Designed miniproteins, single chains, continued (5). Designs and how they scored, part 18

Each design is a single chain, and the fold is of that chain. pLDDT is the mean over its residues in the fold that is shown.

## One batch from the design tools (miniprotein)

Design m16597
Fold by ESMFold2-Fast:
Formats: C-alpha cells, sequence, structure tokens
Structure m16597 (fold): chain A 95 residues (1-95)
C-alpha cells in the first residue's frame, strides 16, 4: 500500500539520519583532536553538512506525517530524527 511505502521510506530516512549522526560525531572527535586549522575547518564543514542532510530528512518525514497523521511509527521516527538534529546542533555549538 502507499502507507506501507511511506513507512518504509520513513525507516530508511531514520537509518540515514543515524548514519549521518555517527559521521558528525566522528568529525567532531577529529576536530577536537586536531591542532591543524585546515583539518579543523574541514571537520567543522562536515558536521555542518551532516546537519543539513538530517534537516532535509526531517522535512521529508514531516511531509509523510502530514499525509499519514494517524500513523504512530511515522510520528515516532519524526520525533527520533528531531532528537538526532538536536544532538548534531550541540556538536555545532561546540566547534
Amino acid sequence: SDLDKAVEMAEMLLELSKENLKKAKEAYDRYKSSTDPIEQAADKGEISGRYGTILGNYFTLLQLHQQYPDNERIQEILEEVQKILDEVQKLLDEV
């Protein structure tokens, strides 16, 4: 069904958001460990780019939630991706 495809898409966007969070954390660890300004700028740029990707996923999930407002799984995923965005924002605030 169209709903089943929407849930599968939401699950995929959650997985991609978790992968981007992991990469943002790895970039943050490199940023903190580096004394090279060029490497620090590159790692900060990666954290910012990962935030942008997750934000795009969040807006797609918001559209899916608007289409299927009674679907508890899409709502749960939307809330989890919002928490992932908040976590990456905290990393950005420290670089």
Scores: mean pLDDT 93

Design m16598
Fold by ESMFold2-Fast:
Order: C-alpha cells, then structure tokens, then sequence
Structure m16598 (fold): chain A 64 residues (1-64)
C-alpha cells in the first residue's frame, strides 16, 4: 500500500514547524506499526521551494 502526504507552506517558520511535525508523525506511525508486527515502511521525501512565490512543498511517499 502507498500513501502520499503533501504539505504546502509559505513561510520559513511555518515550513520548519510543518517538517518537524511530519517527521514526528512518521516516527510515531513507524513505532505503532512495529508494535503490531507489521512490515517496515519505506519513506521517500521530496522538498521543493519556489523562490518566485516563496512557496514550499514537501511530498512524502510511504510504501507498506
């Protein structure tokens, strides 16, 4: 199973906070899956910054 999460932010402080929250959530999810005896997850992340708009997009793909 594949799950894609996309986070869009327009400010440096908001960007750092969003990334930190995402990483914390992924760590918690991984910990929960391990407790359930589920297989490990594969995580691929892409971070894109558009200097023309100040817009940052973080796309994370999780493969179970």
Amino acid sequence: ETVVVRIEVTDDDANQDAITRLLTGLDELSRQLAREGKPPITIDGTLEFDPATGHTVLTVTLTL
Scores: mean pLDDT 68

Design m16599
Fold by ESMFold2-Fast:
Structure m16599 (fold): chain A 104 residues (1-104)
Amino acid sequence: MKKLSKEEVDRLIKEAEEVAKKLGYTSNELGGLALRMVRAAIRKVAGLPLTPEEQATLDYLKNVLSEEEKKEVFELAKQIIDSLPNNPYKEEIKKALDEIYKSL
């Protein structure tokens, strides 16, 4: 029933981490939040529960950040996904990211 295997999830997360590093996002707070938001979107597509760190990130985005900061994190997260290699899940990951953003 899962569209993504555990191995595919682990691979996509690793690819997202490598992309975020190349974009310089791992050296700033909003970029780090954006990467965790992308990881949450990948897990949602796979039907997996979020890690405690991913849940804490979404709670922080919802309760602490301004609407402008939430939008900046979302834009950075979209740039990470857009910079991923082509794969059949890319559109579903973008949809999951949009759903997460709307829930904040």
Scores: mean pLDDT 80

Design m16600
Fold by ESMFold2-Fast:
Structure m16600 (fold): chain A 96 residues (1-96)
Amino acid sequence: MAKEKLEEYIEREAGSPMAELMGVVGAGFLVLLEQGLSKEEAKEKVEEIIREWLEKGELSEEEAEFLLEVVRLLAELEPEEIRELLRLIAERIAAA
């Protein structure tokens, strides 16, 4: 399941800058859903932002590819599942 894969990524990236970037991407995706965008519209907008960060040199190609995978998995989840993952990210960042 997409949620289980994202939980695995959060545990793996705990204590790294990638955990914080996953939090930013997840929070942005959730905000767009709460504003009434569809999962596909929210996915397209967040993917556009990630590609812009890559073009500006703010992300490496590997970091951008990983965040695009995170967005793909987030698009398979319900808003409440995304909120649960954001809580987990916050807890792992605080514990690191």
Scores: mean pLDDT 83

Design m16601
Fold by ESMFold2-Fast:
Structure m16601 (fold): chain A 88 residues (1-88)
Amino acid sequence: MFEEIVEKAEKLLEELVKESKGKTSEEKVDDFIEKFIEYFGLDEEEKKKVRAKSLEGHRIISLKLLREAGLPEEELKRIEEEYEKDRA
């Protein structure tokens, strides 16, 4: 079950990346971030974190993809707690 959800999340990520436009890798990443923001309807604080390409922004992307793929809220909370433990 969990492995299938992770695979679905990875496929969603790959599809969003494939739709991304830009001449350089950096431009493609920026386009991906803007498409991600629009797709998931991120709030102003979440937009700020993902556009900064911060660890917190990366975590927001991962959690949104896993939620969309059908990961239960209890498992999402466990992942959020694990992310907080890794914070320096």
Scores: mean pLDDT 74

Design m16602
Fold by ESMFold2-Fast:
Structure m16602 (fold): chain A 100 residues (1-100)
Amino acid sequence: SPALRALEVALGLLSKPNPTEEELLRLEVAVAVFRAEVEANADTFSPEQLAELRRLLEELERLVREMMEAHKAGDMETLRKLAERMAELLRRLIAILEES
């Protein structure tokens, strides 16, 4: 799906040690598009899968906001730690979707 492709692109962006503001904005858009697709196709998931996807999406959205704040503050150490956590959650989301 286009959403799965967007998440894979997001993982690639997070492999960079210092993502740019533009790359973080692209990441925020990719997460928002993915949420919209999950909600539009909610009936295709089990209640347990949907609940887990929504929980992971909420954490991703929070992490993107924190990454943007860290970037604005010039806190590159915090940005790197948040990017690593974001990558872990993205890999988990991809795994759930591939099982569907």
Scores: mean pLDDT 79

Design m16603
Fold by ESMFold2-Fast:
Structure m16603 (fold): chain A 80 residues (1-80)
Amino acid sequence: ADKKLEEIKKAFEEGKKEAKEAVEKGEDPEKLIKEYKEKLLTSEDPVERAYAAGVLFGLDNPEYAALATGAVLWAIGEAL
């Protein structure tokens, strides 16, 4: 349980960091949103969902903030 929760937390934090770095390097935020939204909705792995949620949260997109929060809560529930 604790190990999975740490993996989920780490994945979320890494996703946020990657999103910020990608935007600073001039990557298209719309392409990242589309890709990680699909992964968030289709992945059955709580760690993969946490990472996708982190990317979407890191892109500061208000439309996906609630979806990202829900995915993190789901991933935590699966880990506990």
Scores: mean pLDDT 72

Design m16604
Fold by ESMFold2-Fast:
Structure m16604 (fold): chain A 81 residues (1-81)
Amino acid sequence: SEKAIVLTKEQAERLRELAKKRRWFTLDEVAEAVGMTKEEILELVKNLKDGEIIPILDEDGRVLGYAIKLNGKLIFYLREL
């Protein structure tokens, strides 16, 4: 979805494990953790504008974190889960 990144159960579990380390992550770190390519994530957020934020959800609609675009870069904030 253009308004959210919805993860599979397996991807969400991997992201929860990553979220134990700290709050802020790069695109590379999130892509590696969830088993997606950077291209796949960039396609999911292709309509995200600079300064815009979208939620990262599990299949139950729980917010795991947010994808944020700042100065042309995609950064991620993961909630303490």
Scores: mean pLDDT 86

Design m16605
Fold by ESMFold2-Fast:
Structure m16605 (fold): chain A 84 residues (1-84)
Amino acid sequence: MDIDKLIEELLKAKSIEEGIKIINENLDDGVTASLEDGRYLVLRSSFPPSKTVVDLETGEVVEHDSLTYVNLAERVGKALRKIK
């Protein structure tokens, strides 16, 4: 995954919902992004199972059970904040 290219594409998104779609199109098979409560970006992987949560009000990772997606989650969370 090219994170820099993903961030560039995210900054062109017209809405948070479009941004989530762009993230999902660029994630590896078995990894998904979702928006919860209109505030939290949640990245989930199925193999191995993991969960990483970003608070979109701050751009900070608030929950993670693995370091694998922390950098990705922080960078996409900060990019999604610029769409607002």
Scores: mean pLDDT 79

Design m16606
Fold by ESMFold2-Fast:
Structure m16606 (fold): chain A 97 residues (1-97)
Amino acid sequence: VEKRLEELTEEAIEEIRRRKEELEERIRRLIEEKGLSEEELKKLRREAERELVSLAVGQVLRIIGEAEDALLAGEITPEEAGELANRYGKRILEEAE
């Protein structure tokens, strides 16, 4: 089960990194093409942060679901499921910062 959670965590981190790059590029283009006020720039950065947090939360819920499925299948204990969900979920949330 750890190998599957590691693979899913790596996929989640890659998705968050790609989304970060897309959002940074989008903001950069808007600055170059339209000229943005300081207030508009702050709003765009705040919206990008909320999008990344939402993506990260969704990926953490996916990790929790996989750990729960392994627990229900009798592959791990409830204690192990909690530890794995916390360990891998934390890595995903840290990448969104």
Scores: mean pLDDT 82

Design m16607
Fold by ESMFold2-Fast:
Structure m16607 (fold): chain A 96 residues (1-96)
Amino acid sequence: SDIEILAEASRELSEIAIRSSPERAGIAFALGHVLDYQIATLRGNTFTADISKEKMEEYMALVPEYKPTVEEIEKQLKEDPGKGAEEARRLVRELE
């Protein structure tokens, strides 16, 4: 299911973030919260979605140069959750 794909990706990004350099951690946390926002939205949980959006914006403020890339992934997640999740994973894995 889309929710399972998003949840698995969010978990992976959180694990990468905790073990990463500050730059990679910032992007991984931001994208993890974008995935959490999409999950909450698909579940109709507006309260959790709003919290995820706030956390995403907080982490994006630390790495503003990646804002256009994160916004593009957010758009892809709305159109194709599976493809968007894989792009998020790919981006974070390549930030070494």
Scores: mean pLDDT 82

Design m16608
Fold by ESMFold2-Fast:
Structure m16608 (fold): chain A 105 residues (1-105)
Amino acid sequence: SELEKKLQEILSEAESRLIAAKLLGSTYASLVPEVKPLVEELIEAAEEYYRKVRELVKAIKEGSDKKKIEELKKEVEEAKKRLDEKVEELNKKMPEVEEALRARA
């Protein structure tokens, strides 16, 4: 089913973003302790996004009404926006991460 394929793709994307956030946590927090709070916020945002995507996928599979699905879509978009904002905050700290990596090399 095309719908089942699309739902699996959306869920897999959200899961991949969560895995990436956790990998950043183990790497960057070890190299630059100052970014640890930003990494923790990034992981929390990625977990929230994954949770909201799962809720949306479940509602669609269970045949929930159109209004409920549209509300969940809005929640997914809001969670994605928060996650993207946390990625941008971490990216602004990349010069500090690069300096730490250079000092370690």
Scores: mean pLDDT 82

Design m16609
Fold by ESMFold2-Fast:
Structure m16609 (fold): chain A 93 residues (1-93)
Amino acid sequence: SLDELTREVREALRKVSEKYVPEIKKAWEAGDTEKVEELIKKNNEDVDKAMRDVVAKHFPPEEVDAALEAVRQKLEDEWKKRLEDAGFYYAFK
């Protein structure tokens, strides 16, 4: 289901975050802005790869892009709802 697929994607993204957030924090506290930018770029690349790898396990190649878009939309909707629940309305407008 889309819910199960989105759960697997969230778990994969959590692992990427656990890898990069501590390193980004260390670089930022050291004032190394170049290293921060490098780590953010690598994080974005690993996020993209992790999402694609999860979706590719469940869908044939011709359906992967459509399934990725559905997962991205669901993640965005869930994040907007969490922000609204926290008192932030339409933070992405």
Scores: mean pLDDT 78

Design m16610
Fold by ESMFold2-Fast:
Structure m16610 (fold): chain A 78 residues (1-78)
Amino acid sequence: MFSAGTQAVLDQMDALVDAARNRMASATPQEAQAILDQTRAQLSALISTIKDPIEQMHLQFRMLALLGDLFVQIRQKE
């Protein structure tokens, strides 16, 4: 069970990934790679705000899953 602060970060991570997916839908492969790199940096910054080590670990696993999905979208464009 996550704290309210960690849940807010999860919601922000999902919103960032949704925005990235929407941008990538009409992007070239090169633009999609830039969107992926920016999204990775933004997700890492959000996770760094969480102080609980167990909740931070769960956020890191969520980030890897979300970035993996975005990477698959880029591979399908190439």
Scores: mean pLDDT 80

Design m16611
Fold by ESMFold2-Fast:
Structure m16611 (fold): chain A 97 residues (1-97)
Amino acid sequence: MSLAEQAFQRILAIFQKHGIVPSDKQKETIRRELLRMEASRDSPPEVQDAVAERAVGVLTEVVLVLGREQKLSDEQITQVISEVSEVVAEMVEALRA
């Protein structure tokens, strides 16, 4: 299984744990950002970091939109953003290994 697919499944599991239901379009957006990170494997570290920062930004936006729509607490939204950011950080580490 690819690093992008592993990260994608982990993010979906985080959403399920917190009762978040993303749309198919939001799932596609998340998958696209993770695939962009995987495609940056042979890029300089500065480029990999920039792509990862973009992915965190997009994921944060998705979590904020879904959290507000689905009436999560501010504390729960912050926790989801933290957990999703950890998945992205672990993927960056795996791409450099």
Scores: mean pLDDT 87

Design m16612
Fold by ESMFold2-Fast:
Structure m16612 (fold): chain A 86 residues (1-86)
Amino acid sequence: SPLEHSKLHFVALALRSHAYVLELILKRKNVPMSPEEQELLDRLEQLYDDFMANRDSLSLDEQRALVDEMHELADRLEAMVREKLA
């Protein structure tokens, strides 16, 4: 449905924005990103770009799979950043 596609689009955008906010928090605190954190950020950005480039041709199930992977990467990145800053 158009509504489900729109929801997935906004979730993808929110996940990308969240990752950038985490990077900004580390920069503001003068804390370097680890190579592992950078790999998660880079992978999330790649998935977002793939989602945006192909969203009109992807099935709803394919879009959900990409968003689910982005969720997992964002959750892992947030957990590592929060633990580092605790």
Scores: mean pLDDT 85

Design m16613
Fold by ESMFold2-Fast:
Structure m16613 (fold): chain A 87 residues (1-87)
Amino acid sequence: DSGSASASLERLSPTEFRLTVRAEGVGSDEALEAAEAEALREAGALVRRLEAEHGPLELVSREVEVERDEERRRGSVTETLVLRAAG
């Protein structure tokens, strides 16, 4: 089995950011869980960097997309967060 994890940050405006957290697992649910944990660690580092630069962030929106293919033993989770700096 294998997993992949990524977290990416896009600036939407001077005060708003889109954080995309993606995890994919192949072969087992454990692989997906491990990838999710890694993606969340990467996302946490990006959020801490933004908070250091812009101060506290407000969660504006959160969307989660989950795809499962049990026959191919593949799963993915994509979380999209919109964050706003308080000033």
Scores: mean pLDDT 83

Design m16614
Fold by ESMFold2-Fast:
Structure m16614 (fold): chain A 83 residues (1-83)
Amino acid sequence: SADEAIDRLVATLEAQRAYVAAHPDEPLATHEIVVRVSSPEQAERLAERFRALGAEVELKDNEVTIRLDVPAGAAGRTEVDIP
């Protein structure tokens, strides 16, 4: 479900932030997550939720791009479609 996909993404972001906080000496790089949703209103709500978690968020129409610092070896790009 959409809620399950969002909850998994939130858990992933929180786990990454906790790891970075626990390992301050590790080099960081930007990981990018592109989330596509069914409506601009849903995208705005999702963007607000992720900004509240301290992520850098770019909003465009039905797409939310989340950028967060992760250990350099874990950096990359993830794409998620939420129904």
Scores: mean pLDDT 80

Design m16615
Fold by ESMFold2-Fast:
Structure m16615 (fold): chain A 66 residues (1-66)
Amino acid sequence: METYTPEQVAELAREKALEAGLSERGAELAGKMARTDAILSGRETLSGEEAEKTVEGAVEIGRALE
């Protein structure tokens, strides 16, 4: 899939956070951050590249807040 909705970006961030070894709490925080960032972008969907950057940033934040 080349484009992602804010909800899909949030779920992807949550899954990637869990794969990276974060707790469920850390993964939920990563998902929420990714969703918020995607919504604030003002776009209905993000490109794969934009989604990837958003997910990476959100996972890093989730890890820091864990």
Scores: mean pLDDT 79

Design m16616
Fold by ESMFold2-Fast:
Structure m16616 (fold): chain A 78 residues (1-78)
Amino acid sequence: SELLERTFAFELSPDQVAAVEESLRKRLEELAEKYADNEKVQKLIDEMRKLADENASNVENLVRIAELEQQIKKIAEG
């Protein structure tokens, strides 16, 4: 979310974009394990995983992933 918005503003190289995307995938794996019993969080993670697996050829997919990540954070904190 905040990291992706800030990162996007600097017009990163393809290598840097790939590194951010890979980091996001690793975080999603950790979240899926941590919140295995939370069905709502698992559905959001599955949606983010699907978007990350598809070709994120534009910012729209990254924005959607960031939005879903923010929803997971609110559920986890609430």
Scores: mean pLDDT 69

Design m16617
Fold by ESMFold2-Fast:
Structure m16617 (fold): chain A 96 residues (1-96)
Amino acid sequence: DKAAQMKEVLSEMLNRVIALLSRRYDPATVAEMTAPLGTGVVEAVALIDKGDVDAAIAALEAGTAETLARTPDAAVREEIARVRDEAIARIKEIAA
């Protein structure tokens, strides 16, 4: 099931970003920083269920961009951007 595989990638991405931020920030701060990405993942899941993979990727990119804007450490931003790029590449591969 391609939809289930893409949703797993979204869940793995969100968990990886939370884990990265949790190394440096307290749980309340991590929750506030990742809230836009969490919203983007929820929207992306709904769009995958509708068969709109391009819109799902756009929602994920928008949520990640806002989480990056809330991340003050440049090295952590680079790691989050890498996790984003890997997740998008996997979603595109599954959807092909």
Scores: mean pLDDT 90

Design m16618
Fold by ESMFold2-Fast:
Structure m16618 (fold): chain A 74 residues (1-74)
Amino acid sequence: SREELEQHALGLAVAIAKAKAEELGLKVVSTEARVEGDRVIAIAYTDDGKAVVVTMEGTEFEVEVMPKEEAERA
């Protein structure tokens, strides 16, 4: 179902955010994820005040690193 696909996408987006943070040498302290329209957004917060943001649309994804305050304002 569409709901099952969304749950799978949420889990995948979180996994990508964590993996990217670790690849960049950043320590993840918390994660969150949500569905926003046609997108899935996952955020991995780091112990140095950064956020690794993964945006997924269908089968494509983008990764951004930004200050925690900027990610929280979204």
Scores: mean pLDDT 81

Design m16619
Fold by ESMFold2-Fast:
Structure m16619 (fold): chain A 56 residues (1-56)
Amino acid sequence: MIEVRVEGERGEVTVDGELVAELSGRGGLAAGQMLVKDGGGELRVEGENVYARGPV
């Protein structure tokens, strides 16, 4: 399961309960944004383009 947790201007990407990426930046990540998983372990957050790569 992939989960994105957003608190203010910070966010965390969790896959199967493991933290795989931390997102931060003013006005970068907002609550209600959509996480899109591409193939090959690439993740993308819609709205403000933020990418996370790894063994997903």
Scores: mean pLDDT 51

Design m16620
Fold by ESMFold2-Fast:
Structure m16620 (fold): chain A 88 residues (1-88)
Amino acid sequence: MEKLKELEERAAEKQKEIEELFKTDKEEAARLAGREMARFAFEALELGLEVGDATFLRLVAEGLSLEEAQERMGELAEKKVKEAEEKE
């Protein structure tokens, strides 16, 4: 599955960027993680693979585009990190 390997390689590179960013800007790192998760899940779905992210599957069922799903998942991830930091 050449395309799956390509997705995994891109995910690994993005994970490194997210981990680095998380040390300096947790909200931005979360937003980036949410956006990349949506893109990865969309591409995996196009390849006929199972996608376990319930939020992403709900957004796709609502008829959202990839760009709309990326934006919403990024916003949700950022909000969760912000709420967690305020709770501490």
Scores: mean pLDDT 71

Design m16621
Fold by ESMFold2-Fast:
Structure m16621 (fold): chain A 73 residues (1-73)
Amino acid sequence: MEKEKYKKEAEKHLQEAARAIREGNWDEAVRHIEKAVEYYKKAGDEEKAESLRKQAADYFETLGMKEAAERLR
């Protein structure tokens, strides 16, 4: 099922984003979050995609990373 495939890809990108955040690789973390959002949208889970974007954007704002936050909005 294509929807399940997209959900798994989104989850993989979220794991990579979490790793990048722990390593301080903010640009890489943003790229993986963007990919996860795209895959959740492809899976038809727009609510989860939007929730993820908002939470990630708020997180990067808290860190003072305005460009990263703007990119996720």
Scores: mean pLDDT 82

Design m16622
Fold by ESMFold2-Fast:
Structure m16622 (fold): chain A 77 residues (1-77)
Amino acid sequence: MSPDLEKRKEILMTEKGIKEEQIEQLLKDAEAGKAPSELAKEAYLAFEEIELEKDKSLSEEEKKERLEKLKKLLESN
């Protein structure tokens, strides 16, 4: 459920813990050769959510639509 994803996001956003650079590395590792897993999908979604949050040109509705589209894509492929 959501608690695991929330815990991951908290860890990713912790200054003393995991930085965005480490999440980027995790995503690159997954794409480079490690099999896609629920962990990799969650990391991908968390990273996209962080990037969308930084983009002030997008509305909240547009951000949610992009995340939902990405989630469907990951579930279908």
Scores: mean pLDDT 60

Design m16623
Fold by ESMFold2-Fast:
Structure m16623 (fold): chain A 75 residues (1-75)
Amino acid sequence: SAEEKERFIELLNKTAEEIKSEITDPELKERLEKVVKEMKARIEAASDENLATEMAAATVELSAQYVEALIAKRK
């Protein structure tokens, strides 16, 4: 539904801002922004049949971006 898409996009926005705050490398920030934009486009374009699959794919990809941000973090 439109409400489910809106709610998920809101969650993506919030999570992306949190991940972005952990990144100091401008190239990694740009890549995260590009990936998030792509995720939002896919969610918006998703049919009812594909919505759950696209949401799952976005969640996995966002998790991968977060892991990479943590690995890049130096002590």
Scores: mean pLDDT 80

Design m16624
Fold by ESMFold2-Fast:
Structure m16624 (fold): chain A 80 residues (1-80)
Amino acid sequence: ETPPDKLAELYREAAEALDAGDDERAIELIDELMELAKKEGMDKDMVLGILEGLLNKAKKLGAERVAAHVEEKIKEVKEE
């Protein structure tokens, strides 16, 4: 499995967890996605784009806990 395929899978699963209201699962999948992106040396701007997409979805769904977690991850990426 290539890193882009696995990243797309994790993004889809995180989005599905958000739609299901499973905040804990969504956070777990977002953390896994971030670790994979870091391990594979993904471009910072691409990582920010993925996180901003998840943040927008979380905000639209009212998933405040997930939104706060993603905002923290965005800050961490920007500080790198």
Scores: mean pLDDT 81

Design m16625
Fold by ESMFold2-Fast:
Structure m16625 (fold): chain A 83 residues (1-83)
Amino acid sequence: ELEELFEQIKEGIRAEDPEKIIELTDKLIQKAQEEFEKIVKEKGLSPEEKEELQEKLRKEFEKLGEELEKIREETEERKRKEE
């Protein structure tokens, strides 16, 4: 589900829809915390495995945040230019 949400956000970025990107990003952050706890519980991850998964999620969020910021700025500028 986290991976699915990441793909949906990427689609929003490609579609240059800032409203959708913002909405999906908020949902992703909230859902990521929920899915993280779900994965830990359902798969019986050790503390070490939990930390490794948390580190991977942190890196993915950093990359996503950078990409979203860039697209947001570009999309706003294009909207102003076209209107």
Scores: mean pLDDT 69

Design m16626
Fold by ESMFold2-Fast:
Structure m16626 (fold): chain A 62 residues (1-62)
Amino acid sequence: MKSVIHKKELNEKRAPKAIDLKTEYEVSLEEGKKLKESPKGGSKEIASEPDYGVYKAEQALK
């Protein structure tokens, strides 16, 4: 079975393209959704404003 190496390469080139579309679509749906949701609303480290804004509001209430 010396052609095993060729089969593996050919199978990877052709098969993953068609299958990748299906798998990537499902994985992208869940991962992309969470990734987009986190960075969009989870920029707390970069934008510490929400935490600082809350502190300001509390000071005004006092």
Scores: mean pLDDT 50

Design m16627
Fold by ESMFold2-Fast:
Structure m16627 (fold): chain A 77 residues (1-77)
Amino acid sequence: MLEELKEEAEKAEKAGDYLKATQYYVRIAQHYLKQKNYKEAAEWYRKAADYAEKSGNTELARSFRSLADAFEKKAKE
């Protein structure tokens, strides 16, 4: 469930496992995409990008930010 994904993401953050936190935030974003909630999906992809960057994966962070920008634009249509 969505709440379980958020809880697991927070546990990963507190453990310093930023890549694992990124993976959970991506799964949360995908949950909102399935509902066509592009605004929420964009927000969670931005959070995933932040933790991808903290994990040292700048390329992955850039990809998620681009994806978030695209969904934010779609949400405004």
Scores: mean pLDDT 86

Design m16628
Fold by ESMFold2-Fast:
Structure m16628 (fold): chain A 99 residues (1-99)
Amino acid sequence: GTGSLLDGYAYLVEGDIEGAIKEFEEAIAVYESQGKTTSPGYKVALARLGSIYYTQKKYEKALEIYKRLVEVLRADPNADPRALEAAERSIEELEEKIK
């Protein structure tokens, strides 16, 4: 399919978690291939994918995604500091669960 945030959300509403993961992963890949890593859509796709893996108790996968999100937020001087704090908190919680 064509990876998009809208398609990802549509799959989540239908309860198709695997479809949602695929669309968010494809959206992330498209943003990265275009060098659009400061795009709001890229940050949203990472945050949503991280949340899905966390809910599925795939903590190692969630941790990888949230670490990538933190790198993106730290590299963007216009990023919301609250978004960075939330992502860093998610990493701390995941590291405690993986112990």
Scores: mean pLDDT 82

Design m16629
Fold by ESMFold2-Fast:
Structure m16629 (fold): chain A 80 residues (1-80)
Amino acid sequence: SEEVEKIREEILKEVEQFADEVLADPTLSVDEAFKLVMEKAIELVRKYKEKYGLSDEEATRLLLEVSRVIFDKVDAAKAA
């Protein structure tokens, strides 16, 4: 659906930008940054689910996709 595709793109963009910001912050540990990004991802998925009437399956799939991006960025930051 158009709404799910748009929502996925918006959430991924916001989460990626936020992850880059917090992972680059020298005052935050990698663990602290990870927790902040995960909390933001969960809240964003929940808000978009309620606002746009996403199904449980759509919301779960979206959260899994977003979580994968977060894990990849954290792994990259740990390697640096």
Scores: mean pLDDT 80

Design m16630
Fold by ESMFold2-Fast:
Structure m16630 (fold): chain A 89 residues (1-89)
Amino acid sequence: APVEIAFNKILENHPLAIKTWLLLEKEKPELVKAFEEAIIAKDVDQVQALAEELKEAAKEILAEKLPEEQEETLEEFEALLQDVIALLN
């Protein structure tokens, strides 16, 4: 679907965010799936709600696995989430 292609392109443009995304797929696969399904459905309210949950999950995972890169990596991931929300408008 065009939305899935656009989402993958956003991931490719944020290499620090893709690292966080892969960690979320391992640690929170159901949350990642729900977010992808909300994007495909163009459910902006659900995407925004799930983006906040993904942000909090990313904070916890990065603190444990990549503590020295946490701030920069989290900012890049937040930028990715905003690009996804903008895609749906």
Scores: mean pLDDT 78

